# Designed miniproteins, single chains, continued (3), part 10

Each design is a single chain, and the fold is of that chain. pLDDT is the mean over its residues in the fold that is shown.

## One batch from the design tools (miniprotein)

Design m8317
Fold by ESMFold2-Fast:
Structure m8317 (fold): chain A 80 residues (1-80)
Amino acid sequence: SPLDLARLQAVLTVVKGEIDFLERHSHGLTPEQRARSLATARALLDWAEEWIAQTPDAPESLRRLVEEARARLAALEAQL
């Protein structure tokens, strides 16, 4: 539904914000704090991916945003 799509878009906006924050400010965090923030971003992305997988009519643009966020998160995790 339009409401469900709006909710997913809001969650993806939050995830993008978290990843942007980590990319810009992770140098100021301890390894433990960084790991916790990465785990939080992963949990949110896992939820978004599961929702898209259960929603055949989900827009392709939202699938791409999830894939892009996952790739960025994977790059951050490789730096741990």
Scores: mean pLDDT 81

Design m8318
Fold by ESMFold2-Fast:
Structure m8318 (fold): chain A 84 residues (1-84)
Amino acid sequence: EEKLLMALRRVGELKDKGITDKKRIIQTVVKELGLDEGTANLAVELFENPTIAYEKGYSKETLEEAVKIQTDDGVRVLKAVVLG
């Protein structure tokens, strides 16, 4: 889903800037991208628990496009888990 990918990229950018407060990240994603809170929350959850990416059936190719950002734990680990 394109909205989830946009949210995932933004979460990565915010965490790379040192923003770790989940509520603040969700609020920023909702406000800046015009996404619903559920999509923003799902992106944060996926970022914090990269292993669930396999269980949720996300395409490795789709996730590769989403995670072009140099980030801390979440996106870097998600890339490693999904792409190898």
Scores: mean pLDDT 64

Design m8319
Fold by ESMFold2-Fast:
Structure m8319 (fold): chain A 67 residues (1-67)
Amino acid sequence: SHSAALELENYLVREVLRKGRALSSEETIEALNKYLESKGLPALDLSPSLSNKEIVEEAAKHIDENS
């Protein structure tokens, strides 16, 4: 959902600010999997060839399907 995507994007913005640089696709997947674990949700096995936008969209769909 758009709400789930916004929640994930806000989490990633905090990670970008903490690191002082843009995240790679692998770092984005790792950060989102840590977020999912904190919510008691299963990890995502996503390809690092996906764009950060596509990674967020897949993670948002995963949250919606497990909520």
Scores: mean pLDDT 80

Design m8320
Fold by ESMFold2-Fast:
Structure m8320 (fold): chain A 67 residues (1-67)
Amino acid sequence: MEKLREALKAAAAVRKEGGSAGEIAEAIRAQGLEASAGRIPGTDETYVRVKYGDKTFYVPTGRTSAE
């Protein structure tokens, strides 16, 4: 739990500074998690895919499926 929280905190900091999806993914990987940057199909919006244990979730950098 703590490692995931720290990774998301680092990602939020990079996002606040206007960082790219790639930079956000790199910040998450620096915390020891698998992460990769991607683009939402049909748009120019980006996201970061994060794997934690057997779970996979997405950290949006713009438009999300929830929006």
Scores: mean pLDDT 69

Design m8321
Fold by ESMFold2-Fast:
Structure m8321 (fold): chain A 81 residues (1-81)
Amino acid sequence: EFEAEVAEALALIWLGIARIDLKRGNVESAVQAVEGAVKAASLAPEEYRDELIKKVAEDAINLGRQYGAEEVVKKAEEYLK
């Protein structure tokens, strides 16, 4: 659907939004932003999609751990399966 670079860029933007939300204490919004990041990653071409989703989910887990947001960690873990 998207070029790999565009999908990755969009996913990184969503992870940036999640970080801002976590800094502000908006955990629910951060969970939605993580979902947006994974959705963006899922728009990558088939050959890159699984790797990008895994990378984004791992980055989201690290972000959730950094801010003590268990809901973010749990949500991101669902995508690693």
Scores: mean pLDDT 84

Design m8322
Fold by ESMFold2-Fast:
Structure m8322 (fold): chain A 111 residues (1-111)
Amino acid sequence: MFDSENPFAIDGTSALLNGIKEGIEFGKKPDATPEKAFKKAEEIMKSKDAPPFLIASEVIGFLAAMVVEGVISEEEALKYVEKILKKYNINVDPKKVFKTALKIAKQYYKQ
């Protein structure tokens, strides 16, 4: 479950960082498009045999990296985050959780 101080906690933060790493590798490709990014997010959701919270954290990390790489807009990413949180019945503020993911993604890119 997402926490108010750190919505990803330790396990979720690990999943988020994995998503960010996948997003960086994907976004560096010359053919990275919004359509392909959202298709990759769906593939992450379908391929993972993990708790819904960890799957959501990885997808949110991937989408945050896609926004930082300039592949998708923050508004498009937020709409998808709202969709996945609803799908997995995770009751958190999508804007707050995604803002935290973007902050973590930006820090990862500066390292």
Scores: mean pLDDT 77

Design m8323
Fold by ESMFold2-Fast:
Structure m8323 (fold): chain A 71 residues (1-71)
Amino acid sequence: SKERMRELQERARAGDEKARDELVDYLVSRIEAKRGGTLTPEQRELVRAAVRENVDQALEHGRDIVEAFES
């Protein structure tokens, strides 16, 4: 839910690594669902790495992660 994502984003921004990992996993799952297909383990890991990088950059620059992935 958007409420859960906002909670995870706020906690991740405060330095909660578990919240950051949960946010990354949530976003990966949403990407997988939007593509309408199951990713292979290799594809999923590549997507997860890219999402993690984008989340980390957004946190570093104070950007809204939820906004970035909902656009």
Scores: mean pLDDT 76

Design m8324
Fold by ESMFold2-Fast:
Structure m8324 (fold): chain A 114 residues (1-114)
Amino acid sequence: SMEETLRNSKEARGAADSLLLLSDNLLKKYSDSEVVQQLKKTVEEAVKAVLETIDLDPSVAPELRKKLNEISNLVLQALNSSRDEALKLAKQALKSAEELLELAKKRLEEAKKK
């Protein structure tokens, strides 16, 4: 339904905002880390692609929200971990963010062809 579609889109946007905030907090804590700097940059690019994709095809919002939440969980664990474990979790979050960016780009191109 239109109501479910709007709710799913709103929840995905909320997940994107949460991931941006968590990534900002991790960068503030580890500003000297190239991995954390790259994670923040990749998260910003992935979120932009996710939002563009959801605007064009709201039906993919639940799939993209799931990936946003998985990355946010890794970043949240990193924020609550020792430095060494945090940087290891940041590397995992970076890989997941790169996978989300590619998934969002793929869904965006599929939506544009309809």
Scores: mean pLDDT 90

Design m8325
Fold by ESMFold2-Fast:
Structure m8325 (fold): chain A 85 residues (1-85)
Amino acid sequence: MELRRLAERWLELARKVAEGELDEEELRERLEELREELFRLAGVSEAEVEAVRAGGPAPERVLQVWREVQEIMEEEARKLAEEVE
C-alpha cells in the first residue's frame, strides 16, 4: 500500500497544479517530499540520493519503484476520468 499512497499523493499534487492552487515554491517543496519518499521506498542510501542530486543516474531500483508508481497513477487517473466523463 505504500506505492499506492505515494501515487495518490502525486496525483493530488498534479490536481492542485492543474487547478492553479500552488505557487512555484510550494510545488518545489511538495515535489521534494515526494522524491524523498520515492527514494525511501526504493531503499537507497543517503550517498545514492546525493549522487542523483548531483546529476548522476538513478539506481535501477529507484526506476523500478517509479515505474510501479506511474502504473498506479495511470490506473487511478483513468478511473477518475471514466467516473466524471
Scores: mean pLDDT 75

Design m8326
Fold by ESMFold2-Fast:
Structure m8326 (fold): chain A 97 residues (1-97)
Amino acid sequence: KLKELIEKFKEAFEKGNYEEARKLYLEIKELLAKKYNLEEEPEGFLGSLTELYIKEGTEEGFKEKLRELIALLPQLLAEGADPEDLERFREILERIL
């Protein structure tokens, strides 16, 4: 269960057991990639989504934050972000939701 892995990760990280924390992080990342069909996405993007999921701690909280990110995309476009990069990002977020 993802929630149990996240709790173990936070405990290991707080105790300074970084080897165990890294192992748990990779397990969480792999499970998220499989669950949301993200196995082919860039490592940096998967890492960012994994951090977000760990921070929120639940699928419901994670998806709520993804909806907030989608709502920010028009602002990023207006501020000069690459339209092609934003479109790819939006497609991935919508695929998860």
Scores: mean pLDDT 81

Design m8327
Fold by ESMFold2-Fast:
Parts: structure tokens; sequence; C-alpha cells
Structure m8327 (fold): chain A 77 residues (1-77)
């Protein structure tokens, strides 16, 4: 089971929940960047101390480049 945490812009919630579902289905998530709804998203995947994937996402305003939110998806204990 994977948990999703969001800080900042509520538009991140759907993206982070989708990433959590992908990880639960066994999908591999690699680093990528995309734009949607006036935000630029940067996704980065690392490993925790147990070797489980941790997906970090940052959302920036596409016009100003200001960081507006962060999300994290990780395996629950």
Amino acid sequence: MYTAEVEGDPRLKRVVEALARALESGAEIKDFTFEAGGLKYTVKTTLDEDGNPVVEIEAYDAETGELVGKGTVRKAP
C-alpha cells in the first residue's frame, strides 16, 4: 500500500493520487516533467532505506516559475 502527501496547491492531489495508484499496480515511475493547467510538474523517483520507491513531485507556476506545491508518494508500513 502506498500513501500520498500533498502540501500547497490542491491541483497536486489528483496527480499524487494517480502516482500512488500506478505504484500499487507495479508500474515503474521514472523522472519526468510535464505541464498541465498552468502548472509545471517535476517528478523524481528515489529509493528509501528498504529499497522501496519514493516519488517526489514539485509544482511550479508555469508563467512565474514559483514553487506552489509539493507531493510525496511512499510505501506505507
Scores: mean pLDDT 81

Design m8328
Fold by ESMFold2-Fast:
Structure m8328 (fold): chain A 110 residues (1-110)
Amino acid sequence: SAEEEKLVKVGRVGLEVYLLTGDIGVMAAATYLAYKDEELLEELTSPVPDRMDRLKALIEEAQKLLENASEEQRKEYLEIAREAVETLLKAGYDPYVAEKVLKAIEEELG
């Protein structure tokens, strides 16, 4: 479905953020931002010249979002990240890293 295709793209971005930061909260916030911004998601999943600079900008925005987030907002970010990573795992993308990230998300959610 179109939603599953979107979640695969979002999950790929989230996994890349996790590999760069090692931070599950930042990963979840970045995943939320990518999910809510279709233009940003297309830029991050397309071969564009400034892709890495855009990804770094997303990480900085995610860090700022997380610093100001309520407990309820952090839970929402984690739930979207969970759905995206579960979809990515079912699609067969990097199962080792995806399983590790999914476990970390589930531990944060309780």
Scores: mean pLDDT 86

Design m8329
Fold by ESMFold2-Fast:
Structure m8329 (fold): chain A 77 residues (1-77)
Amino acid sequence: SSDLDAAVAAAKEAGALVKEAREAAERGDYQTALELLDKAIALAEAAVKSLSHPEIARYALAQAREEREEIEKRAAE
């Protein structure tokens, strides 16, 4: 269904942003990492709210939120 395809697309895009954020954090660029994670969270939240089968999007949202919490802690150290 189009909803499933949209959820998969949103999860892949959010996952790619999380990966880029991890790479930015590894370089010490926490500002870029947090900006990428905020974008990933926004995309996943939009998918969860708009789709009838949001399970994959919910997983991507949880992953992005967890990564943001970890990077925010590292930035505060």
Scores: mean pLDDT 82

Design m8330
Fold by ESMFold2-Fast:
Structure m8330 (fold): chain A 93 residues (1-93)
Amino acid sequence: MEERLKKITDLIKAYVESDENLEKKAKEYGFDPETVEAIKKYVDDLKAGGRKEVTLEFIDEERELYEKLGLLSPVDKESFDRVKAALEARRAA
């Protein structure tokens, strides 16, 4: 799980830098074109929404993206829920 999530996060970062970096990383990691297109849409939506930092909303969108890509197991979903809970607790402090 963690290695695939790291690779997807790396693809998102690469696309934020340039489209060429996304294609290079996608080939390196062996992602299919459909997954790459879903990542592009997700990042474009983030840019359009003006989101530039990790927030509770960002964590929810990250989880939803992985779920739509069929990459989340039940364990992965629980991991995202724990991260969200930790961020929420920090904001309440």
Scores: mean pLDDT 61

Design m8331
Fold by ESMFold2-Fast:
Structure m8331 (fold): chain A 88 residues (1-88)
Amino acid sequence: LTPEERRRLDLVVRATLIIIQASVGLLALDKMPETPEVKKLKEEFRELIDEAHRVAERAAAGDPTSEAEVQRLEKKVKELNKKLDELL
């Protein structure tokens, strides 16, 4: 792998891990009673999954903004998981 190919692969893997983490969070929320807080958090996790898919595709295409976007989404998944922990 070239350094550029390795960088793209790293970003795609990281975006995929965000999708996995958010999907696990969504599955946990599906087991909870549907309160307004749970409904809002489900929507935020779904939006994060959609964003992570788009970022993974752009990273694979070599978009130079992808690294900053992956870092932003990694922070977002941590924030949403903290909110989920507060509901458990």
Scores: mean pLDDT 88

Design m8332
Fold by ESMFold2-Fast:
Structure m8332 (fold): chain A 60 residues (1-60)
Amino acid sequence: MAGQKAVAKEDVPYDTPAVLALKKGDEAEVLKEYSDGMVEVRKDGKVGLVSASKLEFLPA
């Protein structure tokens, strides 16, 4: 099965080039979780980092 999914719990603004901007309710594919609480996600062919605290992880 490919990839765990997560939903944005709040709007994530584009504040740095490394961060992926999301709107509340946007679904993204989880690619990698980092030990510092950042999550690498993919949405609509774009990849970036989002704080795990702003994401709700969906069951696989």
Scores: mean pLDDT 74

Design m8333
Fold by ESMFold2-Fast:
Structure m8333 (fold): chain A 71 residues (1-71)
Amino acid sequence: DVLEEFERLYREAVRLAAKGTAEAEEEARRLVAEAVERVAKAEGIEVADPANPSPEEEEAILEAIRRRRAA
C-alpha cells in the first residue's frame, strides 16, 4: 500500500528530524525523498529530483495522496 508506505517513511522522517542532529536531519531528508519517489512511481508522476520536487510535482504528489486517503 503506497499510502501506508508514504506515511511510514514520513513518520520516521519526522521522528529523526526531532532529534536535532545533522546526521538525523540528513537521514530524514533521504526518507522524504524515498517517500516522494515511491508515490511518484506508483502514480506515474515524473519527478526529476525526489529530494527537491518542483511546486508542480509536489502538488501532483499531494493530490495523489489525498485521493488515496479519500478511497
Scores: mean pLDDT 78

Design m8334
Fold by ESMFold2-Fast:
Formats: sequence, structure tokens, C-alpha cells
Structure m8334 (fold): chain A 92 residues (1-92)
Amino acid sequence: ELAPLEREFRAMIEYIEETEGKDSEKMKKLLSLFDYDKDGTISDEELRGVFERVGKNPNAVTVLRVGIETLKKEFKVDLNDPRFLEALKNYE
């Protein structure tokens, strides 16, 4: 459960960075799910630490999943976009 959610979130970060830019409003909203974007940059290690903390709380996992689902719809992410699909493969 958590590992697929982490993969999807990482893929969304990569996809939004590529299509909108790392300092875009969409990126800010995505990172706000963790209240994490303090410097506009999130490292792989920092993301790993966040998911470790989220994984310890089932309610946080549910909130994150709902947040990701909501933002996918709000941003109108094309789930069939080759860039998004390739990003998902990068985090298997």
C-alpha cells in the first residue's frame, strides 16, 4: 500500500517538474501535502524520510492517498501521458 503510494507521488513530482516546473503552483500544492516545501527543493532522502513517517500512521496514509487523488484530478494529470508512465517506471 505505502510503496505504490510513494511511487505514484514521486512520479507526480517528476511529471509536474517536467511539465510545469519545480517552482510552479502545481508543484507547491503537491509538496504542501507534506507541508514540506520549505526551500522549494525536496531530495530523494527527504522524501524517503517523509514516507517512513507517514507509513507509521494509517490515518496519514489515507489522507495522503486522498490528497494525491484530489490533486491528480485538480491538475488534470493525463495518466496515459508517456512522461507520467515513464516516471512511474523510474520508481518501481
Scores: mean pLDDT 71

Design m8335
Fold by ESMFold2-Fast:
Structure m8335 (fold): chain A 105 residues (1-105)
Amino acid sequence: GTVSVSFPSSAEVNGIKLGFTFTPTSSTSVTITITNQSDKTVKVYILAAESESSPFRLVASATVAAKESVTITLTNLPEGTYLLRVYIEVDGVMELAAEGTITVT
């Protein structure tokens, strides 16, 4: 099996620029590296849904300091296509930064 990702490599929301790198680590796992290219600390929330008709669930959250990166590993991914969203929170305001898909075969 393989893990395939269709997600933006970067996003910018309200002056906060983020980089995204996805590295498959097994046939059912992927590591997400989020790089904060901004001068502000941001809180990131990763939400996933099994389909557009399914509710989005929080799968991970992290605080990413200014100019720093965080790595998050998603494991035991079932076969299928999942919708993935990354939200950021800065100064009490939550915004959608990016969305895409993860496919596990």
Scores: mean pLDDT 86

Design m8336
Fold by ESMFold2-Fast:
Structure m8336 (fold): chain A 92 residues (1-92)
Amino acid sequence: MELKEKVKKLIEEIFKELERWAAEHQDDPEANRLLQEAVKLIIEALNNLDTDPEKAVELFRKALEYLRQAGAPDETIELAEKAIEEVEKLSK
């Protein structure tokens, strides 16, 4: 489905932004720990896109909470919110 391709592309953009942000914040162990937890949740959500899109939404929302706690840039948060909206369309 076209919506799955859009979600994957948004996640690729999110990972690129998070990689850049993590490189700038290597001296912040707590922010990096929260970022790693968010990345794990995003990967798990991607694995559930085909079998359980409702679970994928839940996992993406948890990842968004970790990204906010880590202090991720607004642009990264906006990409994550857009990804959640596209996944919600898959569950309808």
Scores: mean pLDDT 78

Design m8337
Fold by ESMFold2-Fast:
Structure m8337 (fold): chain A 88 residues (1-88)
Amino acid sequence: DEAELEEKLRRARELAERIRATLAGLPDVRDDEEAERALEELARRLRERLVEVEVDGRRIRVPEVVAEYARLLEEIHAAERAREAAAA
């Protein structure tokens, strides 16, 4: 369904904008400890809980909005792969 993919892309863009706006002014991170602290700070600023997600075989705790965004990206990528497979 093209319409469903378009809606997921639009929602992903909206979530990315919200995440970027909240992350404005946060420093870059270089290691896992800094990343964990940055995610905790992001959750605090968004007033959200950290939830556990699996991304590329890794278990990571992220704010709910980030988890939703990651889930949408996985669905979009799966739909794109299915489309490419059908076209081949």
Scores: mean pLDDT 69

Design m8338
Fold by ESMFold2-Fast:
Structure m8338 (fold): chain A 85 residues (1-85)
Amino acid sequence: IKSVMAIAGVSEEVARKALEGDEEAIEEIIRSLERRFGRELSEEEKERIREAAKTGDAEELARTILEIDVDAAVEQLVEGVKRVT
């Protein structure tokens, strides 16, 4: 739970509800992540987060978020290089 709060930038209440399968709480995590990444998540990324949250496993949700964050950072770096070269 604390790892999800730190990684997604959400409150404990939102993290707990998302792990219980509350779709409003899951959407709040998605919105927080979009704000953190500075971009909209794709439908595929959103679905990965929803599936991970519905497992009820905070570690699985945190891992899924970290994987999306790493992929987003790599994509932004590649696009940045293309724009300046």
Scores: mean pLDDT 70

Design m8339
Fold by ESMFold2-Fast:
Order: C-alpha cells, then structure tokens, then sequence
Structure m8339 (fold): chain A 65 residues (1-65)
C-alpha cells in the first residue's frame, strides 16, 4: 500500500540520519525516495505525512551537523 511504502521510505531515511550520512548524500537519497513515492501515489494525505516525516528527520540531521 502507499502508506506502507511511505513508512518504508521514512525508515530508510531515519537509518541514514542515525548513521550520520553526509547532508549532500542524504539530500540526494531523499530526492530519489520522494520520486519513488510520487511515481506510485497521488494520495495527498500520504504525501503530506511523508513531507512532515522528512522535515522532522532532516531537522534532526541538521542538528547533528
């Protein structure tokens, strides 16, 4: 389901943040994952939840830099 894909992609981003992947590489991977989700769903609720999750995770990465 779209929601399961969203959770999978957010978990992958969280793992990269926890592993302290450099911001440039993290941003590239986030764009790739966003493209994957956007190609498979037009469900606005799922997309909004994904965006909110990314903001939280990227904020954490910036705080660790």
Amino acid sequence: SDRELKEKLLNEVQQMVDQKVPMDDLIKKVKDKARELFSKTDNQEVLDEFHAGLEQLLGKAEAQA
Scores: mean pLDDT 82

Design m8340
Fold by ESMFold2-Fast:
Structure m8340 (fold): chain A 107 residues (1-107)
Amino acid sequence: ENADLVLEGLKRVAEKFGLSDLLKRVEEMLKERKDADELEELLLELFEEIGEEKLKELVKNGNLYEQLAALAVLIVAIRHGKLTLSKEEQEELRKRLNELLEELKKK
């Protein structure tokens, strides 16, 4: 359920930035319902491809799906030591992710 919403967001972000190989992998995961570890690998790959600054811009200015995907990517990047943020900043990202998941579930 939550994974499908994040994958839909990843699809939209990959389309926006012209990431054709990543887009194909996201479409395959949407079709095949892959596990959480494979989703986490896609999130890390997107972080490495587009970087922190563009992801933070998507969180600010993107649609709900783009915001959800960007937040998920940032949280996974922090978990893997690819991004360092304060404890307060990390908690704010998790709070916003949960709020967006609830909003998208209503649609």
Scores: mean pLDDT 80

Design m8341
Fold by ESMFold2-Fast:
Structure m8341 (fold): chain A 65 residues (1-65)
Amino acid sequence: SQQDVLNQAHADIQRLLSETDFTDLDRITEFLEQKRQEALSKGLSDVADTLEDIERQIRRAMEAR
């Protein structure tokens, strides 16, 4: 379901942030872009939009530090 995809993406992002250096924006961006493309290929536009918003939030959080 769409909710399952979002829950999995949230869990993956939390794990990535806990294990990855917060300065490694390229890896985070690549991961989120891959997930966004997967969502688009499945016709899940709302999921793709949510993943784009998450990327934007992460970039802003890192800039605020």
Scores: mean pLDDT 71

Design m8342
Fold by ESMFold2-Fast:
Structure m8342 (fold): chain A 82 residues (1-82)
Amino acid sequence: SSIQNQQNQSNNIINQIQDQIKQLSQMQPNDPVVQRSVNSANNMIDEVRNIQNNDPSNIPDMLSQMQQISSNFQNTIQSLQG
């Protein structure tokens, strides 16, 4: 079903964001801007997990926000890698 496909897509994005969080925390452990972004992303992941379990029809609304977070983290990581 389309809902199952969206759940699978959201799980893939969550896993990507979690890996990016770990990488950023290792690269910039004392940066308060990075720490705030990591905290915001963890809160979003918790919200998405709750939606997946209780109201999966709302997953599409969260996919765009998750994709933006992932893209922002990827750009930051690439910038830091030089």
Scores: mean pLDDT 81

Design m8343
Fold by ESMFold2-Fast:
Structure m8343 (fold): chain A 57 residues (1-57)
Amino acid sequence: GKEELIKKLGEKYGLSPSQIKEIVKRIESGEESLAEIGKKYGLSVLQVRRIYLTVTL
């Protein structure tokens, strides 16, 4: 399920499942760019985009 995907993404990027969920919520809010979100979590724009696409697929 999506919870297992979120856990696997957290393991891949060194983030907790709650941090993965926070990233998705921040992207969905549209208030921050992918670059701003990435900077906050130590991720590239490509990594932020990959997280979003993986969780929303």
Scores: mean pLDDT 83

Design m8344
Fold by ESMFold2-Fast:
Structure m8344 (fold): chain A 86 residues (1-86)
Amino acid sequence: SEEERRRKAYQRRLDELSKKYGKTPREIVERRIDYLETLLEQKNAPDSLKEKLEEIRKRLEAHPNDRDVLVEVFYELDELAVEIAK
């Protein structure tokens, strides 16, 4: 129930950003990955956080047509952003 509610919330957020910027949901997620990759490099973040982003990117590349994976990745990128901000 909580997991399903979170998934639906992130799906809605992704759809809203897609509409706002005139980009596909995948393009929104890919831009978020690029942003976080740059941020990690600029902050000289620990290798463990860089490895987490690399794993997320590879999982997204392995599942190009999976909408559930796209939403899951988008959620995990938000969690990673919070971790980087500490």
Scores: mean pLDDT 85

Design m8345
Fold by ESMFold2-Fast:
Structure m8345 (fold): chain A 94 residues (1-94)
Amino acid sequence: MEYDPDDPELVELFRQGLTFALGEGVLAFYTMGTPRQTAEELARLAQRDLGISPLEFIDMLIELAKTLKKPVPALLSDERTRAILGHLLEIARA
């Protein structure tokens, strides 16, 4: 349960799970701000709408990505995805 935001396999699983869970339109809305603002909004979504912690939200997205039989087209760049995941992990530790 120790996540490294520089792990490219973890970043790709997070990207795939997030894109699949939210869909392109909702994800585009959440990503209009900075990576930090996106992470803060995703943490709020997890707590307000799902009743789970930011860490449980990351776990859920990773597990969801592992169940996909084919990759979904990613809206986010690798660099932006890494930044969002990094900020979300910082929020999870606070």
Scores: mean pLDDT 79

Design m8346
Fold by ESMFold2-Fast:
Structure m8346 (fold): chain A 68 residues (1-68)
Amino acid sequence: SLEERLRRRREALQRFADAVKKMLEINIKNKDFDIAKKYIDLLHQMGFITPEEYEELKKKLEEMEKKS
């Protein structure tokens, strides 16, 4: 049914978002801030984070880059 297709798509998108967030965390831990920034951009472009969360994450990443 259409409802089952929509549910499976939502679950697949959630799993993808979770994978991108894990890659973001790994790149931050490795101090690969350029790649981390690209993952933040991807999360925002895909609608997985709000514009406010996007700006907060970018500022936090910039602060971490300056401290490294």
Scores: mean pLDDT 84

Design m8347
Fold by ESMFold2-Fast:
Structure m8347 (fold): chain A 102 residues (1-102)
Amino acid sequence: MIDQLQSLIQQDPNNWATYLSLGYYYLHVLQDYDSAIHYFDRSIRLNPNNWVSYNLLGRAYLRQGNYQQSIQYYQTSISLDPNNTSSQDNLQQAQQLLQQSQ
């Protein structure tokens, strides 16, 4: 699957959705958070108004233990779509984890 996504980037390097899918694969399958962040950042550069990319960036930082950056990205996701309950729930969890990590 990853080889197919990398081939799609070579075919269309401006397809933000392909970078989002690559980041998702690194985040959830490989648990390679640095690579996930890299691909989500590229997706955001091509489409800065997609709340999903910010939500997933927040999740990648959360899994790295970087709660402050996770909170920032969840807040950005919520600002782009205030009705997205996923980012709101994730923000609450990240804030609790930050408090516990003192």
Scores: mean pLDDT 86

Design m8348
Fold by ESMFold2-Fast:
Structure m8348 (fold): chain A 90 residues (1-90)
Amino acid sequence: SEVELLEKIRKLAEKLLTEDKVHPLAVMKAVAEVLLESPYPYLQSIGEGYKEKVKEAEKELDEEERQKIEEQAEKIAKKIRESLRKEEEE
């Protein structure tokens, strides 16, 4: 279900914000990327919304901070993908 996948991704993102000191924009960017990679048009639409919010917020940041957020987002997206694969049922 699209709703179940969205809820899993949201819960993983919330946990990452709590356990590791990561930039909130990096988490939102990673979530957007994972949602855009999903086969569900509904989730892709939500991902596009998050991507636009991140893009707008990044306008207020310097280049170094933007690059750091990009690197963190890639690592977080990988962690989310790995967690989802481990929970995948046959």
Scores: mean pLDDT 79

Design m8349
Fold by ESMFold2-Fast:
Structure m8349 (fold): chain A 60 residues (1-60)
Amino acid sequence: MEKEELEKIAERAREEAREAIRTGTPEQLRLAGDAALGWGEQTGSELLRETGRELLEAAA
């Protein structure tokens, strides 16, 4: 995946995650957080890993 595209996707994902943290259930936030962390690990995106951790923290 191109770095520029990944960065834009990660930024949008973080904005969506912030909205989800306010309205989502803990179970939904945990699933989304695990997915974001895994995707961040596969792509090396620090922003996706950060987003995943925020979601998991909100789920706890």
Scores: mean pLDDT 76

Design m8350
Fold by ESMFold2-Fast:
Structure m8350 (fold): chain A 100 residues (1-100)
Amino acid sequence: SMEALRESLAADAAALALALASKPKLSEAERVVLVMAVGMALNAGREETVREAIDRLKENAKFEPEAVAETLRDIARMARKAGREELAEYAERAAEEIEE
């Protein structure tokens, strides 16, 4: 069914987002893929996965703080477009804490 396919795709996107967010360093292409995977997870209602991805990015920010802060702002923009204001604020706060 289309629902089973959508759920499978959402699960794969969630796993990809968490795996990429756990890497100490991301290429520019990997950061774009991470934001897209987060967007797919958000559209599937997997808010908890997105929060976990934000937390993992924050934990690994010490290697590339500016790039991670920018990625978190991209995630916040994606969350805002999806109508998830609290999640957008969570990502923005994480970016601000890294820039301290």
Scores: mean pLDDT 85

